# Designs tried in a protein design run: designed miniproteins, single chains, continued (4). Part 7

Each design is a single chain, and the fold is of that chain. pLDDT is the mean over its residues in the fold that is shown.

## One batch from the design tools (miniprotein)

Design m12210
Fold by ESMFold2-Fast:
Parts: sequence; C-alpha cells; structure tokens
Structure m12210 (fold): chain A 86 residues (1-86)
Amino acid sequence: SLAKKLVEEAGLNEVQAQKVADKIESGEKVITISDIVGTNYATTENMDLVNKTAEVLKKLGYDAVVKDNTPNDTALVGTNAKIELK
C-alpha cells in the first residue's frame, strides 16, 4: 500500500503515512508539512521527512514538487512547506 511505502521508504510513522495516503487517494493535490509531521515547524528533521515523502511519490509515478515559501526556515517559524502533485 502507499501508506506502507511511506513508512518503509520515507520514514513516516503509520498515522502520518495513512493520513498522507488517504489525502492522495481522495484526489487531493497538496500535502502540507502538517499532514506529514503533525506540526508546521520547518525543522531540519521535518523538512527531511517532507523531501523523502516527495521522493517516494516521484518513485511511484507522481509529479511531486516540494515548495517552501517560509522566508526563514527555522523551527521557531510557521511554514508553508508542501508537496504539490500534478
């Protein structure tokens, strides 16, 4: 399943992976950092999970692009980091 691959290859926990998989399978074209990690903090670890999630989606045939519109990418600022699917 998509959720299982997100756990195994992107490093998401089962709850996060299922949430992301459900959104994609429902036809949503935007997956936010909050969908992936449960918070909007752009820590190095959280951004690594966003990037790994996008790479797994690309491997599965999705046109997945990471966008980060946060002017100062630190743990103390909210972020608009997201994955857009075409």
Scores: mean pLDDT 77

Design m12211
Fold by ESMFold2-Fast:
Structure m12211 (fold): chain A 77 residues (1-77)
Amino acid sequence: MGAEQVYYLGLDEEELERLLQIFREMTWPGEVTLEVVRGDPGNLPAALVVRIRFGASLSEEQAERTYQEILERFKRG
C-alpha cells in the first residue's frame, strides 16, 4: 500500500468556492479528500488553507498529476 499524498493551498473565500466547485465537477482515479483548515497551519499569509489528501491507492505520480489538474482548472477559471 502506498503512502497518502497531501497538498496545501492558501486562498481567499472567493477562491475557496471556486476550488470546491472544481472538486465537485472532477472525476477521481481514487480516494480524494478536501479539508478546509482555519487558523495557524503553515503560518501562511492566506485567509484560508485547504488540505487536499490523496488516498494510498493512488500512486505518487497520479496524485501529482491530479493536483496539477486542480491547479490548472483553478487558475483558468
Scores: mean pLDDT 70

Design m12212
Fold by ESMFold2-Fast:
Structure m12212 (fold): chain A 85 residues (1-85)
Amino acid sequence: KEETEKLIEKAEKLIDEMRRLVDEARAQGNTGAALIGEMGIREAEKLLQKARDYLEKGDFETAKKYAEQAIKVAERAIELVREAL
């Protein structure tokens, strides 16, 4: 349970970093980077919500898998946005 909650917290922090990068991209007029970040945020949030739903149901293994997927999506989106900036 604590391991899964820790992964969820990590995913939340990465999504917050993506929001900051999207704001930066918008400030620079970089529509492409902003779009990549926004799509990454939506997919990561969807996966994170699934992780929370399974955690609430007591399915810690499935919750962990979705949290790990949310982290991977967020990390890849951050990389792509940074490359586009």
Scores: mean pLDDT 86

Design m12213
Fold by ESMFold2-Fast:
Structure m12213 (fold): chain A 92 residues (1-92)
Amino acid sequence: SLEIEVLIGMTQIVVGVLRLIGDDEAAERLQHVIDLINEAISSRSVSLAQQAIRGAQELIREGEESGDTLLRQGGRLALEAAQLVLDEINQR
């Protein structure tokens, strides 16, 4: 869906910003969640969508605990995208 693509695009922008400020480890972890979302879409995998949801939730928690606002916001965008992907798969 267009909404999922927009959310992934916004999450990719957060990855880019994290790299620009030198937070390469956070950027790689957020990119991994995006990759899981894209694999879940292409394979229609509930398991991969659930892995993406767990990964995004982990990044949100770590961002909150460390005060990393970009990691937290990126995680929230990725979580919303992953949940929409899971919902779309489950409607079939």
Scores: mean pLDDT 90

Design m12214
Fold by ESMFold2-Fast:
Order: structure tokens, then sequence, then C-alpha cells
Structure m12214 (fold): chain A 91 residues (1-91)
């Protein structure tokens, strides 16, 4: 589903951020792939009929997740907040 796709893309973005912190990928490689992932998340949200206001809130939370989530628990808390916002908006 599109919801599963968004959830999985968030997980992949967080995993890439962890690889960057570990020195396993370069900053340039991370930024290029992260920009593509954000575009794909935006496209999936648009296909679901999510409002532009909610899309902006979701992408801000994804940026926060990538910058600050240091554990799976912290990542999953932000992912749950994103899913709740998306599900509320499409009703």
Amino acid sequence: SLLDAISNRMLRAWEAAQLLRAGAISEAEFQTEYAKNKDRIRAALQKLGVSEETIEKVLALVDEMVANARSYTEFDAIRKEVMELVEADIK
C-alpha cells in the first residue's frame, strides 16, 4: 500500500542517516539519496490525497527524524506521529 511505502521509505532514510553517522557513506551520497527519498515520500502523500499543509508537516518530521533520531525507539515514535497525521488527513 502507499502507507506501507511511506513507512518503509522513512525507515530507509533513517537507516541511511545511521550509516552516515557511522562513516559508511559520504555526506554527498546521503544528501543525493535523501533528496530523492523526500521527493518520493511527497509523491506518495499526494497520491493518497494528503493536504499540502499535512505534507509540509510530515516532511518537517522526516527532517527531524534524520537529524535527531539516534535509536529505533526515537525513529518509531516519529514514524507513528507521521502515520497518525496522514491517516487523520485522508478521512
Scores: mean pLDDT 87

Design m12215
Fold by ESMFold2-Fast:
Structure m12215 (fold): chain A 68 residues (1-68)
Amino acid sequence: SSMDKAKEEIMEKVKKTIEENKDKPVEERIQKVVDVVVDMGRERKLPTADVSAVAQEAANLVLKEAEK
């Protein structure tokens, strides 16, 4: 679906944002990926619940990478 493609593109941008900000504190990385998700979600007119779910997934990815 177009919504699944939008979510996948958002997560790809999230992964690039994490890589570009590896030198930043975890809190700043979380804020940056959440901002990406919210901004792209709004542009693609995703429902608020879907934006929230993707934002949580992005924040969790930052936390998981920080544990490595």
Scores: mean pLDDT 84

Design m12216
Fold by ESMFold2-Fast:
Structure m12216 (fold): chain A 85 residues (1-85)
Amino acid sequence: MDDEKLAEKLKEFVEKKLKELEKKYEEGADAKEILEELEKYEEGLEWLKKKAKERGLEKLAKAAEEAIEKIKKFKEKILKKEEEE
């Protein structure tokens, strides 16, 4: 199990999923559905971060932390836009 390889795969996965969700939101997907999907990923990433730290996988843990921050920023952007409606 390579920490660097796992961190890289996680970054690629998160980038792809965030781009897909941003595109869906811009194309008129329900904000509630996008927020629910983001919350599900955030929960999974928090679990992964904890497990990575327990196993000494510091690069994977950091990648998960950065992914969580990106998800939180996207959730805040959606919530702000919905508050303006």
Scores: mean pLDDT 82

Design m12217
Fold by ESMFold2-Fast:
Structure m12217 (fold): chain A 77 residues (1-77)
Amino acid sequence: DVKKKIEEIEKEYERLLKILEESEKRLEEALPELKERFGEETAEELVRGTVESLRAMIEELKKLELKNLEKEVEKRK
């Protein structure tokens, strides 16, 4: 059961990374429009900051899920 739950967490992590990849592509496609609205430096920082924030969120979510699983296993002694 623990192995199955770890596999599910890993699969979800891979799924979220694919969503991040697609989000990066969308933001890159929107970059010219954002540059026109906010200026080049601001638009580039916004896109970079958004991607970095999403990646950090995905990494923290994986850590939280693994920690919750560890707690769940302890609880079910």
Scores: mean pLDDT 81

Design m12218
Fold by ESMFold2-Fast:
Structure m12218 (fold): chain A 55 residues (1-55)
Amino acid sequence: AERLEAQIEQIREVIKDAEQQKENATDPGVKAQLEQGIESLRKLEAELEERKREA
């Protein structure tokens, strides 16, 4: 259970960094890539949260 919590915290940190990079980006293409990456990470976070509830 604690391993899943650690993974969730790590993903949240990566999302935070990616959101900051998106805000600082001037290129729309870079913003789009970061947005896509954030969506993928949020989906993974949701999956791990679900596994944590099931455990």
Scores: mean pLDDT 80

Design m12219
Fold by ESMFold2-Fast:
Structure m12219 (fold): chain A 103 residues (1-103)
Amino acid sequence: RPPSREELRALVTEFAGRVADILVEALQRSTDPEEKARYLEALRVVTETQARVDELIDAGASPEEILAVVREGYERIKELLTPEQQARLDEIFAEFEERVKAL
């Protein structure tokens, strides 16, 4: 079955939203300026990755190409997070990867 652009975009949007929610909650609860700076940088990476993915989907990129770009963004975000947050992000990414591969 050929994947639809709408299905792929919906999966990426859902994943980006789940990651952003974790980062926004962490940012709101943090009182440390260095932690706030890391969460803001992570949110910037989410925004940049989403914009790049949207361009690729519009250009007709494959699910494999989209997954590679999302994985790059995911790895960049992980470097900014605590080990506990990294574990949560790993679970969310694994679910996303399986759903994309099922398209």
Scores: mean pLDDT 85

Design m12220
Fold by ESMFold2-Fast:
Order: structure tokens, then sequence, then C-alpha cells
Structure m12220 (fold): chain A 88 residues (1-88)
């Protein structure tokens, strides 16, 4: 589980699209999680990073964290915290 959380952090903080997709595949492989849900979470984080409204940005980040936690079985509070920190 610690490795999955490290990869989630690296994925959410990455500005490289190819790197994000590679990390998503590795997270899915290690966790047995749904790759499509992890990819959806990446899209939500990228939307959040472009969002000027602070409330909407936070809502997108929290939803991304929820999707990754559901997909991977990782701790939702930890993943949500990583998501929030990744969007500034």
Amino acid sequence: MGEVLRLVQEMFFSEDEEKRIELAREIARLSGGDLNKILEAIELIQKAKKESDQVKRLELALEAGRLVAAATGADEDVVRTIAILSVG
C-alpha cells in the first residue's frame, strides 16, 4: 500500500501527460484497481489545476481523491489530502 500512495502522489503532481498515464497503469497493476477510474481522476486533477474558482478547484480535487481511493482501496483521507496539495 505505501508504494501505491507514493505513485498516486507522483501521478497527481506530474505535469507530464505520458508520465501520468504510465503511473496510472502501474497503480492499477499493483492495486488491482480500475484503470479507467484512475484515468478519470487524472482528468479531474488536470481540470482542477486550470480552475480559477477555489471552491470548484477543491471540489474537483476531492472527487479525484475519492475515485482513486475507491479504485485502489487506499485510505480516502490520505488520497484526498494528496489531491488537494497537488492542485495548490
Scores: mean pLDDT 87

Design m12221
Fold by ESMFold2-Fast:
Structure m12221 (fold): chain A 103 residues (1-103)
Amino acid sequence: MAEEIKEAARYYREQGKLRDAYLLVALMVDKGLLTKEEVAEILGVPLSEFEKYETKEDILVYLLAKAFNISEEEARKILEDPNKWTALKLRAIGVLIDYELEK
C-alpha cells in the first residue's frame, strides 16, 4: 500500500501533475509513512530543501505551499482548518483511486 502510493506520486510528478504528486506525498507524511529523505527522492528535490524543516507540520506546510503555489503562511491556515485539511486528504485518496483505475 505505501509503495503503491509512492509509485502513484512519482507517476504524477513525471506527468507534470505536481499538485496531485505533492498531495499524495502530503497524505503519506500526515500518516507518518515517509521520512524527509523519501519525500526528497519521490519529488525529485534536493534533501537540503528540507534541512530547515524539523517537524511533520513544517513539511506538510511546504508540500501544500508547493501543491497550490501559495505562501507557507496560507498553507498553514489550511492545516489549521480541520475541514479543509480533511477535504484535501480525501482529494489525495481520490487521486490514488484514479491512478489505480488507469493502471
Scores: mean pLDDT 81

Design m12222
Fold by ESMFold2-Fast:
Structure m12222 (fold): chain A 68 residues (1-68)
Amino acid sequence: MLSEEEIEELVEEFREYLEKQGLSPEQIRRQTAFLRALLRRMREEGVPREVAREAARTILDSYVAQQR
């Protein structure tokens, strides 16, 4: 089960990832807000941390690919 602390750790990790991919500050803000909501939803559904992290990473990789 994801704790609030674990959600914020993952959001910060992915924010850094998006910054390295060259996304705009507006895109980063939108995607981190989306991820926080998604991870909280996964927490309510009882998704394990590793599964949630992998799913979030896959979604972000797809988003980054479409923005190029």
Scores: mean pLDDT 81

Design m12223
Fold by ESMFold2-Fast:
Structure m12223 (fold): chain A 60 residues (1-60)
Amino acid sequence: SKDERREVVIEEAGATVQMMHVEILRRTGEMPQDEADREIAELQARINRLREQLERLLKE
């Protein structure tokens, strides 16, 4: 539905902002590199899944 597409877009935007935040914490030394790499990888996987979900919703 239209609402489902909106939620997916909002969730992708949120995940992108979270990735930026993790990168800042890594650069300031507030988060270890290994933890930051892990978090970024998890967020990137989530963004990829949300993009696949949006593509499926657009094809329905």
Scores: mean pLDDT 84

Design m12224
Fold by ESMFold2-Fast:
Structure m12224 (fold): chain A 100 residues (1-100)
Amino acid sequence: SMEEALREAREALEKLKSPDATSEDVYRFRDAVVRLLKEGTPEQREEALRLLEEFANDPNVSKEAKIEILKYILDEMRKDPNADPETIAYLEELIKKLEE
């Protein structure tokens, strides 16, 4: 369910801010956000973008992890012919800011 995807994204993001974050937390956050962006309602998509902005700006998450996760999400969105071009542009901007 999309409600489960939203819960998984929130829980995984909080774990990613911890020094005990694991690869499983990365996969949970990444996959939940992709699902929300592809299959969610407008409100769920807006919340997923808010969680991505929180993730990208969190000082406890490494720059390398941020870039890796955002690039994965961007690539998955680019494969979807129904993806919102504004969402793709937003992801590209977040990655560019981190690489500068």
Scores: mean pLDDT 86

Design m12225
Fold by ESMFold2-Fast:
Structure m12225 (fold): chain A 77 residues (1-77)
Amino acid sequence: AEEAARTLLEHTKQIMKEKGKSRASILDLNLAGLATLEEGADPAVIERILVELIKLANMNGGYITLEQIEEAIKRSI
């Protein structure tokens, strides 16, 4: 669970760096989730985290900060 959450956070950080963005979109979160699943992460853990992150992004105009991602991960594991 913790390993999968950390991997998701790292993939999200990398996508944001590549795009030069300070916030991740819902698409960016889904791409990070797919990358994490390809590394053998538990699908149930990733689904639980992504549901929380997508809810937060929708409340913030479709974007989420790294701080919000870290807090959501901490609550999900």
Scores: mean pLDDT 79

Design m12226
Fold by ESMFold2-Fast:
Structure m12226 (fold): chain A 90 residues (1-90)
Amino acid sequence: MEKKKKEALERLRKLKEEIERAKKEKDEKKKEELLRELARLTVELELELLKEQGVSKEEIREELEKNKAEVDAITDETSRLLAEALEEEL
């Protein structure tokens, strides 16, 4: 359960990097594919919350929003650190 959520977070981080590269190349098709995969991961996380906590559908929605915000924050921070490292040529 928790291991699968951690795996999803790692995949989200990788997707963020691929999305940034697709934006740089202005590859519309690749961006669409990455967005679809992001949506799939969101559904997978929602199902994991349901199985893990056995909570109601409404409670799952609230928990999913919290986890999504944390995932986005981690992804943004990772992208920022990567950009800084590249700019400093380290």
Scores: mean pLDDT 59

Design m12227
Fold by ESMFold2-Fast:
Parts: structure tokens; sequence; C-alpha cells
Structure m12227 (fold): chain A 88 residues (1-88)
């Protein structure tokens, strides 16, 4: 139940980001990016340490570039464990 609620919130944020990209927008509010990070942590897709580090990287910013945010998430998600076998 709680996991489904978290997934629903995550899905809504992803949908908003994709709609912004489709409309040619390059940035999202930092508040939205922080919420996304917290939802990923709650789902176990990020460790608490990874989530804290990502939040620190975004600290003091009003908006975050979508491509930069995506790159940060990919780096943290894949880590160094996948560097020798990156996705195709």
Amino acid sequence: DEEEKIKEKLKKIVKKIKEKEKNGELKIPTEEALEYIELLEKLGLLTPEQAERLKAELSGKEEVDIDYFRELLEDERLGLRDVVAPPP
C-alpha cells in the first residue's frame, strides 16, 4: 500500500518531467527534483547516502537542468559497479 502510493507519486513526477521536455523546457524546480530523489530512496532504488549526496548537489539551486539531473541519477544508480559493462 505505502509502496504503491510512493510509486504513484514517482509516476506523476516522471510524467511532469517528460511533459516539460516535450514542450521544450530544460529545467525543473529543485523542490520537484528533491521529492523525486526521496521517492527513489523510499523505493530502495537509492541508498540513504546516495540520496543525501544528490540532495546536497542540488542545495541552493532554484531550478535544475533536466539533462544534468538525469545524468546525476544515472551515475548514482549505476555506480562504479556497472562501469565495465554499461547498458547498450
Scores: mean pLDDT 72

Design m12228
Fold by ESMFold2-Fast:
Formats: C-alpha cells, structure tokens, sequence
Structure m12228 (fold): chain A 73 residues (1-73)
C-alpha cells in the first residue's frame, strides 16, 4: 500500500493536452521512499488554455508540498 510508504518528493506538476478532448489537463505526482511515482491529484475537468491548467497545477503542487511538509515535521 502506498500509505505504508513515506512521500519524499519532489512534487511534480504536469500540464498536458488530453488526446480525447484536445484540451489541457493537470496531474500532480510525488515519489515514495521506495522511488515509486504516485499520483497525488488530477483534474477531472479539462481547461480551455494551457495558462489556466498551469495556474491550477501550480496551486495543487503548492498544496501537496505543504501537506508533505506537515507530515514530515
């Protein structure tokens, strides 16, 4: 279980174009202590512009980094 592993970072936010809609989507990942990449968050809705998706990515990355920092303190 991923809950049995420490999330050590770094947190990565990725903005990419959905092949289904041609619109922009966001996924946020982190690494565990075992080196596995895990998905922390993804958007269910597509964004009309890369700039909108990037703003959401930056916000989600910041929230994930804060949560990880709290768990490591």
Amino acid sequence: SLLDEEIVGPVEARVFRSPLTGKWVVAVFARTSSGERILLAATVLDFESEEQAQAVADRLKGLAEKEIAKRRA
Scores: mean pLDDT 75

Design m12229
Fold by ESMFold2-Fast:
Structure m12229 (fold): chain A 68 residues (1-68)
Amino acid sequence: SDEELLERAKEAAEEIVKQMEEAGASVAQITSALEAFKAYVESEEPNPEVREKFVEYVEELKARVREK
């Protein structure tokens, strides 16, 4: 379902942040990786509602990373 797909994409984005933070990656490196993943999901996902919700979530996640 769209809900399950969105949930998995969000989980994958959070896992990218967690693994990169544990590896000592910079905020710039983490936000770059999130931008790349966001672009990939936007190009592959045909449902505009799923794309919009995922983009919004990634922007919130990038903001949280920048606050640290």
Scores: mean pLDDT 82

Design m12230
Fold by ESMFold2-Fast:
Structure m12230 (fold): chain A 95 residues (1-95)
Amino acid sequence: SDKAREAEARAERAIEEARRVGEEALAAAKVVPSVLPRVQATVDEGEDSIETLRSRAEAAPVSDKVDYYSDLLSVALGYRDSLRRLLAEVRALAA
């Protein structure tokens, strides 16, 4: 139970960080119309993946929850890193 809750908390923190970076990337892309659709598509795809994996983790038996939340964490971190790269690209183009 405690390990499952810790895994969930780590995944949720990574999701919050990814969402913050996504908001920054979308805001920055408003002045780069050529890149905005690509940033939006990345956010939409990332959010769909997060919602699917979160639902799986929440529905999983307690014995499997650590593994499912670990998978969710890995996807959230990858999503965050993709958004960080896009944010850097958008900022370079806006400069």
Scores: mean pLDDT 89

Design m12231
Fold by ESMFold2-Fast:
Structure m12231 (fold): chain A 60 residues (1-60)
Amino acid sequence: AAALATQILNLIAANGALTVAQIAAKLGVSAASVSQALNILEKQGLVSKDAATNTYSPTI
């Protein structure tokens, strides 16, 4: 089973704020899959989207 949400969270923690496209490229997955996983993580309060830069960062 693919833990895509966990992979995304670890990637952001290691690299800082990243766009959907950057995460998709680094993990070798579709932007749609990344966007869906990020939406779930944002609803859980684990990541925050900066609308000005379209980047996602971990919450404190």
Scores: mean pLDDT 78

Design m12232
Fold by ESMFold2-Fast:
Structure m12232 (fold): chain A 79 residues (1-79)
Amino acid sequence: MKLIVKAVFSDGSVLEFEVDYDTTIGELKEKIAEATGVPAEDIVISGGTDDSTVKDLAPGFPDGAVVEIGVALKGEPVP
């Protein structure tokens, strides 16, 4: 089962990722880090802890459902 995670950043940027239902928040941070170039450690997801799964954020959502998560960046991007 796949879900679409819509990562909404505090700067107004939005990124979408197709992830497995059992993908962890830690793994999701790594995907965001790869897409943005920001270290995963500087990425804060307000919807769960690193050991939480996407399933925990969207229990009972159907295959292909969109899950919106808030993402905050601790670091400033290069000026």
Scores: mean pLDDT 71

Design m12233
Fold by ESMFold2-Fast:
Structure m12233 (fold): chain A 84 residues (1-84)
Amino acid sequence: MTPEQKERLFLLFRLIALSSQAYVIRRMAERKGDRETAEEAERVIEELQQLQRNFDNLSLEELQRRIDEIERRIRELERRVRAL
């Protein structure tokens, strides 16, 4: 396994973890009747699915940038649903 393959593998693990977090946030928002947060979480899930489909076609730098952006958005959404 090359160093680049190992780095891509870690990014894939991060992508899977973020997908799980986004699904939990969407479910929590739906239960609270927070439509805005649920819709935003759904958009994040769609972006994560798109990123997974294009994973092998993107550079490591682009993958890192997009994953970091999505992680930041998920943290904001998590903060919104954490009221209980």
Scores: mean pLDDT 85

Design m12234
Fold by ESMFold2-Fast:
Structure m12234 (fold): chain A 57 residues (1-57)
Amino acid sequence: SRDELLRAASEVTGRSVATVSREARRVEEQYGIPVDEYLRNTAERNDEPVLRRITTA
């Protein structure tokens, strides 16, 4: 399950799986968003403001 979310998030963001995993952990520590929730939102291309503030370009 988590591997599938990591791959999908990697493809959506254009970042490596390792980078996405590291960012998910940082987001959990800094913003209190669970790793699984962050990966799920990213993989589903969720346009929520929280995700936009964390993963902006």
Scores: mean pLDDT 69

Design m12235
Fold by ESMFold2-Fast:
Structure m12235 (fold): chain A 70 residues (1-70)
Amino acid sequence: SPFEVSDAEIVTVDGKEVLTFTVTVTEDIPAGTEVTVTASADGKTVTESGVMEEDIPKGLSGRAALPVAE
């Protein structure tokens, strides 16, 4: 996976569970690449897939949040 996931935790926002995590890009990702990110915390797992619209450089890091589906 071109992503490293760290600091995953579940927070409640407006009565809904959201899984927050830090994503670090571990390799250069060319535009048009289909990618998948999976994060797990407290026995819950979230997965998001998408196509990169631009070249993403190795070493980029940021905080992400995905809703926990029931």
Scores: mean pLDDT 80

Design m12236
Fold by ESMFold2-Fast:
Structure m12236 (fold): chain A 93 residues (1-93)
Amino acid sequence: SMETVEEIRRLLRAHGASDEVIEKVTKLVEEGGTAEDLVKLAEEYLKKANQENPQPARDAKALYEAAVFLDPSLKEKLTLPYHKALVIERMAE
């Protein structure tokens, strides 16, 4: 629904996702993308993240939050990947 898309956009922005990621994910969800699709995308961003390039860690963290919003049952499973992204973000700051 449009309300779901708007909430995803707000969550991604609130958690520090880049404009590129917000646009990509918003389009993906509008096209019927699932929480699992967001998790897969988050894993790709997390692999690119390091202390010198922390933005992909912020993108991954925001994507995990959006995935949990779409499917709350994923919260426990995504706790460790979320914390890994958070650690990279904090080490860069």
Scores: mean pLDDT 86

Design m12237
Fold by ESMFold2-Fast:
Structure m12237 (fold): chain A 98 residues (1-98)
Amino acid sequence: AEKDRLIAELRWLLEEMLEIAKEAGVPQENIDELKRMAEKVLELAEKASIENLQKAVDFLREKLGEIRRKVRAGELTPEQVYEEIKNALKEAEKILKE
């Protein structure tokens, strides 16, 4: 039950990151790349320990909050939003593989 709840929360966080990228005006080609990266993160989450899954969820929740604040304040360009989300997804992948 705990792992299913964390995977559901992870899926929601990933979907919210993609919506923020769309809101910021990131090109569709780059959104499609981020979506493929998010799908890989979800595949790794199914194999991850509960401890590593919790760490990935906590990390992405914090990053989503940071990116959302900066986007809505007009502090990030579309290119910078793409790079921030891409880097967050790569770090989540590393956490899940530990």
Scores: mean pLDDT 89

Design m12238
Fold by ESMFold2-Fast:
Structure m12238 (fold): chain A 85 residues (1-85)
Amino acid sequence: APLSAEQQREVEEIIAREARALAENAEAALEELRAQADSLTNPDSRAQAARVLAALEAAKSPEELEAGLRAIARELLAEREARAA
C-alpha cells in the first residue's frame, strides 16, 4: 500500500535530517558509504549506493548535497511504492 500523508511527512523529515548530517560531514560520509557499498552483494542495493555516491560527488555545497540526497530518496520511495502496488 502507498504511504499515508503522515508517513510520507515523517520519511521526508528523516531524509532531510540525514541529508543535512551527511552534507555537514561529506568526507566522512563518502568513506563510510564506499565501505558499505563494497560490502553489498545485492545488485539493487549496489545500484542505490552508486546513486548516493554519485550525488555526493556531484555536490559542490552542503545544500546541493542535501537536495541530491532528498531527490534520490524520493525516487527510491516511489519505486518501492510502485513495486508494492
Scores: mean pLDDT 66

Design m12239
Fold by ESMFold2-Fast:
Structure m12239 (fold): chain A 119 residues (1-119)
Amino acid sequence: LAKEFIERLKKEIEKYLKEGDYKSALQLALSALKKILAYLKKIGHDEKIIEEVEEMIKKLEELLDSEEEKRKQAIEEALKLIEETVPLLTDEQLKELMEDLKTEIERLKEAKKMREKAK
């Protein structure tokens, strides 16, 4: 579950980055980190790990309207943190996280279609 989630998330983010869609890539990483944070808090995991996830979320939120290079670097840092934190979740939380990922991918796909229609 953890490995499958990480591999799918990375593939979707890499796809967005190759397409130059840094906003979708960053939003997908942010969505995943927010869910991971909620799960880590629920299980009462180490406060230091919780703080690291909270700081990464703040960093990504600040970068939503920033230059592409800064967004790309932050996304790469976020992916590393996700790889470290996802294995700490329960099997039930990982199943929920995977369904949340699928839902967010579809949402971002629709948002992209709307942006292309406005061009």
Scores: mean pLDDT 78

Design m12240
Fold by ESMFold2-Fast:
Structure m12240 (fold): chain A 76 residues (1-76)
Amino acid sequence: GVSFEQSLRSVLPLTDAQVDILVQLHKSNPQAADAIITYLLSRPKTESGLNDLMTRYNLNPEHAAVLRDIFKKVTA
């Protein structure tokens, strides 16, 4: 079967570092990873909405920064 990493790379324009952070998030907090990835793939989406979701799941600043960078790529 396809790994979580391969699935991410097929649906989001990610760097290796960004994939690593999402894989770490999925292992430590799968509910947060699922909610955030679903939001990044959904519409409408805003940076404010992403920030609210990251706050809800109490994400650390390193994860939050990477997710904001991903958001910029998918909304470019």
Scores: mean pLDDT 80

Design m12241
Fold by ESMFold2-Fast:
Structure m12241 (fold): chain A 80 residues (1-80)
Amino acid sequence: SQEDLEQAVSAARMGAVAAEKGDFKRAVALLRVALEYARRAGADDSAIQLLEQGIRAAEKGDGKSAADYARQAADQLRQQ
């Protein structure tokens, strides 16, 4: 639904901010929430892959890459 898509965008953006602050545990949690809502919304595979890459980057403590992937995912989700 459109509401699920908006929740995915919001969670992805919050995840990016958490990653930029070095709060990797929170970033992973928020990006997983974004992934769940994106899947419920039927988002395209490219947005799903960007969220998965963001989660992996955050798990490795790469805040810049995690934030970059999360923002790219949010931008793609907004086009749907």
Scores: mean pLDDT 90

Design m12242
Fold by ESMFold2-Fast:
Structure m12242 (fold): chain A 77 residues (1-77)
Amino acid sequence: MSEEELLEALDKAEKDVEALKNSTTVSLEDKIAGLEAGLPVLEKLKASTDNPEVLAKIDELEKKIKEAIAELKKQMA
């Protein structure tokens, strides 16, 4: 995957995370499962690149996903 392809994929993933987070029709369980499935993909991408801009975007997206999972889990607790 090229650097440009990685940046495009990350931009799409960020939009997908926001859409899932803001959904009123998806269950809490399905939201958590979808977000958790994204984390291994980001870890794999992080291991495949040395580009600091790409790494920074991955780190920010990981933070957003982890925060969203934590908030959703609080609603289940």
Scores: mean pLDDT 79

Design m12243
Fold by ESMFold2-Fast:
Structure m12243 (fold): chain A 76 residues (1-76)
Amino acid sequence: EAEELLEKIAALIEAAKAGDEERVVELLSELAGVSRETAREIVRSGDESLLSEEAKKKLEEIEKKIAPLMEELRKL
């Protein structure tokens, strides 16, 4: 589960670097648990207020899972 989240986040970063808005929207939708329409609005406006409380909690859970993994990566 944690590895799958990291892979999706890595893919999101690469899509963002490539300017692939459609893939960013798709991955953000999956990671945040929002519709693609809502994810598209967030990407274009940068407005996180479009996220439901449930989606915000999911993003916080992802951040909590990433933080320990980032620390482990720094030890390598």
Scores: mean pLDDT 66

Design m12244
Fold by ESMFold2-Fast:
Structure m12244 (fold): chain A 79 residues (1-79)
Amino acid sequence: MERLRLQALAQTAGLAAYRGVEAARRLAEEAVEEASKVSPEAAEAVRAGAEEGLALAEALTGSPEERTRAALELARARL
């Protein structure tokens, strides 16, 4: 159930993005570590999605809705 586990990690990373870029970065690092335990390919996908999502989140200002959109794009970039 690698996909389910990665979905949970992506959801958690998205929630962190809602709370701030620094929290999202920390959680993205943790998500990559967890994904690497599943497979190297999973870790690469999570890393790429997290980097893209962090850049998007940093570009957004203050809105919970925009933060949520950034989280969704992070999750979609992984898949």
Scores: mean pLDDT 63

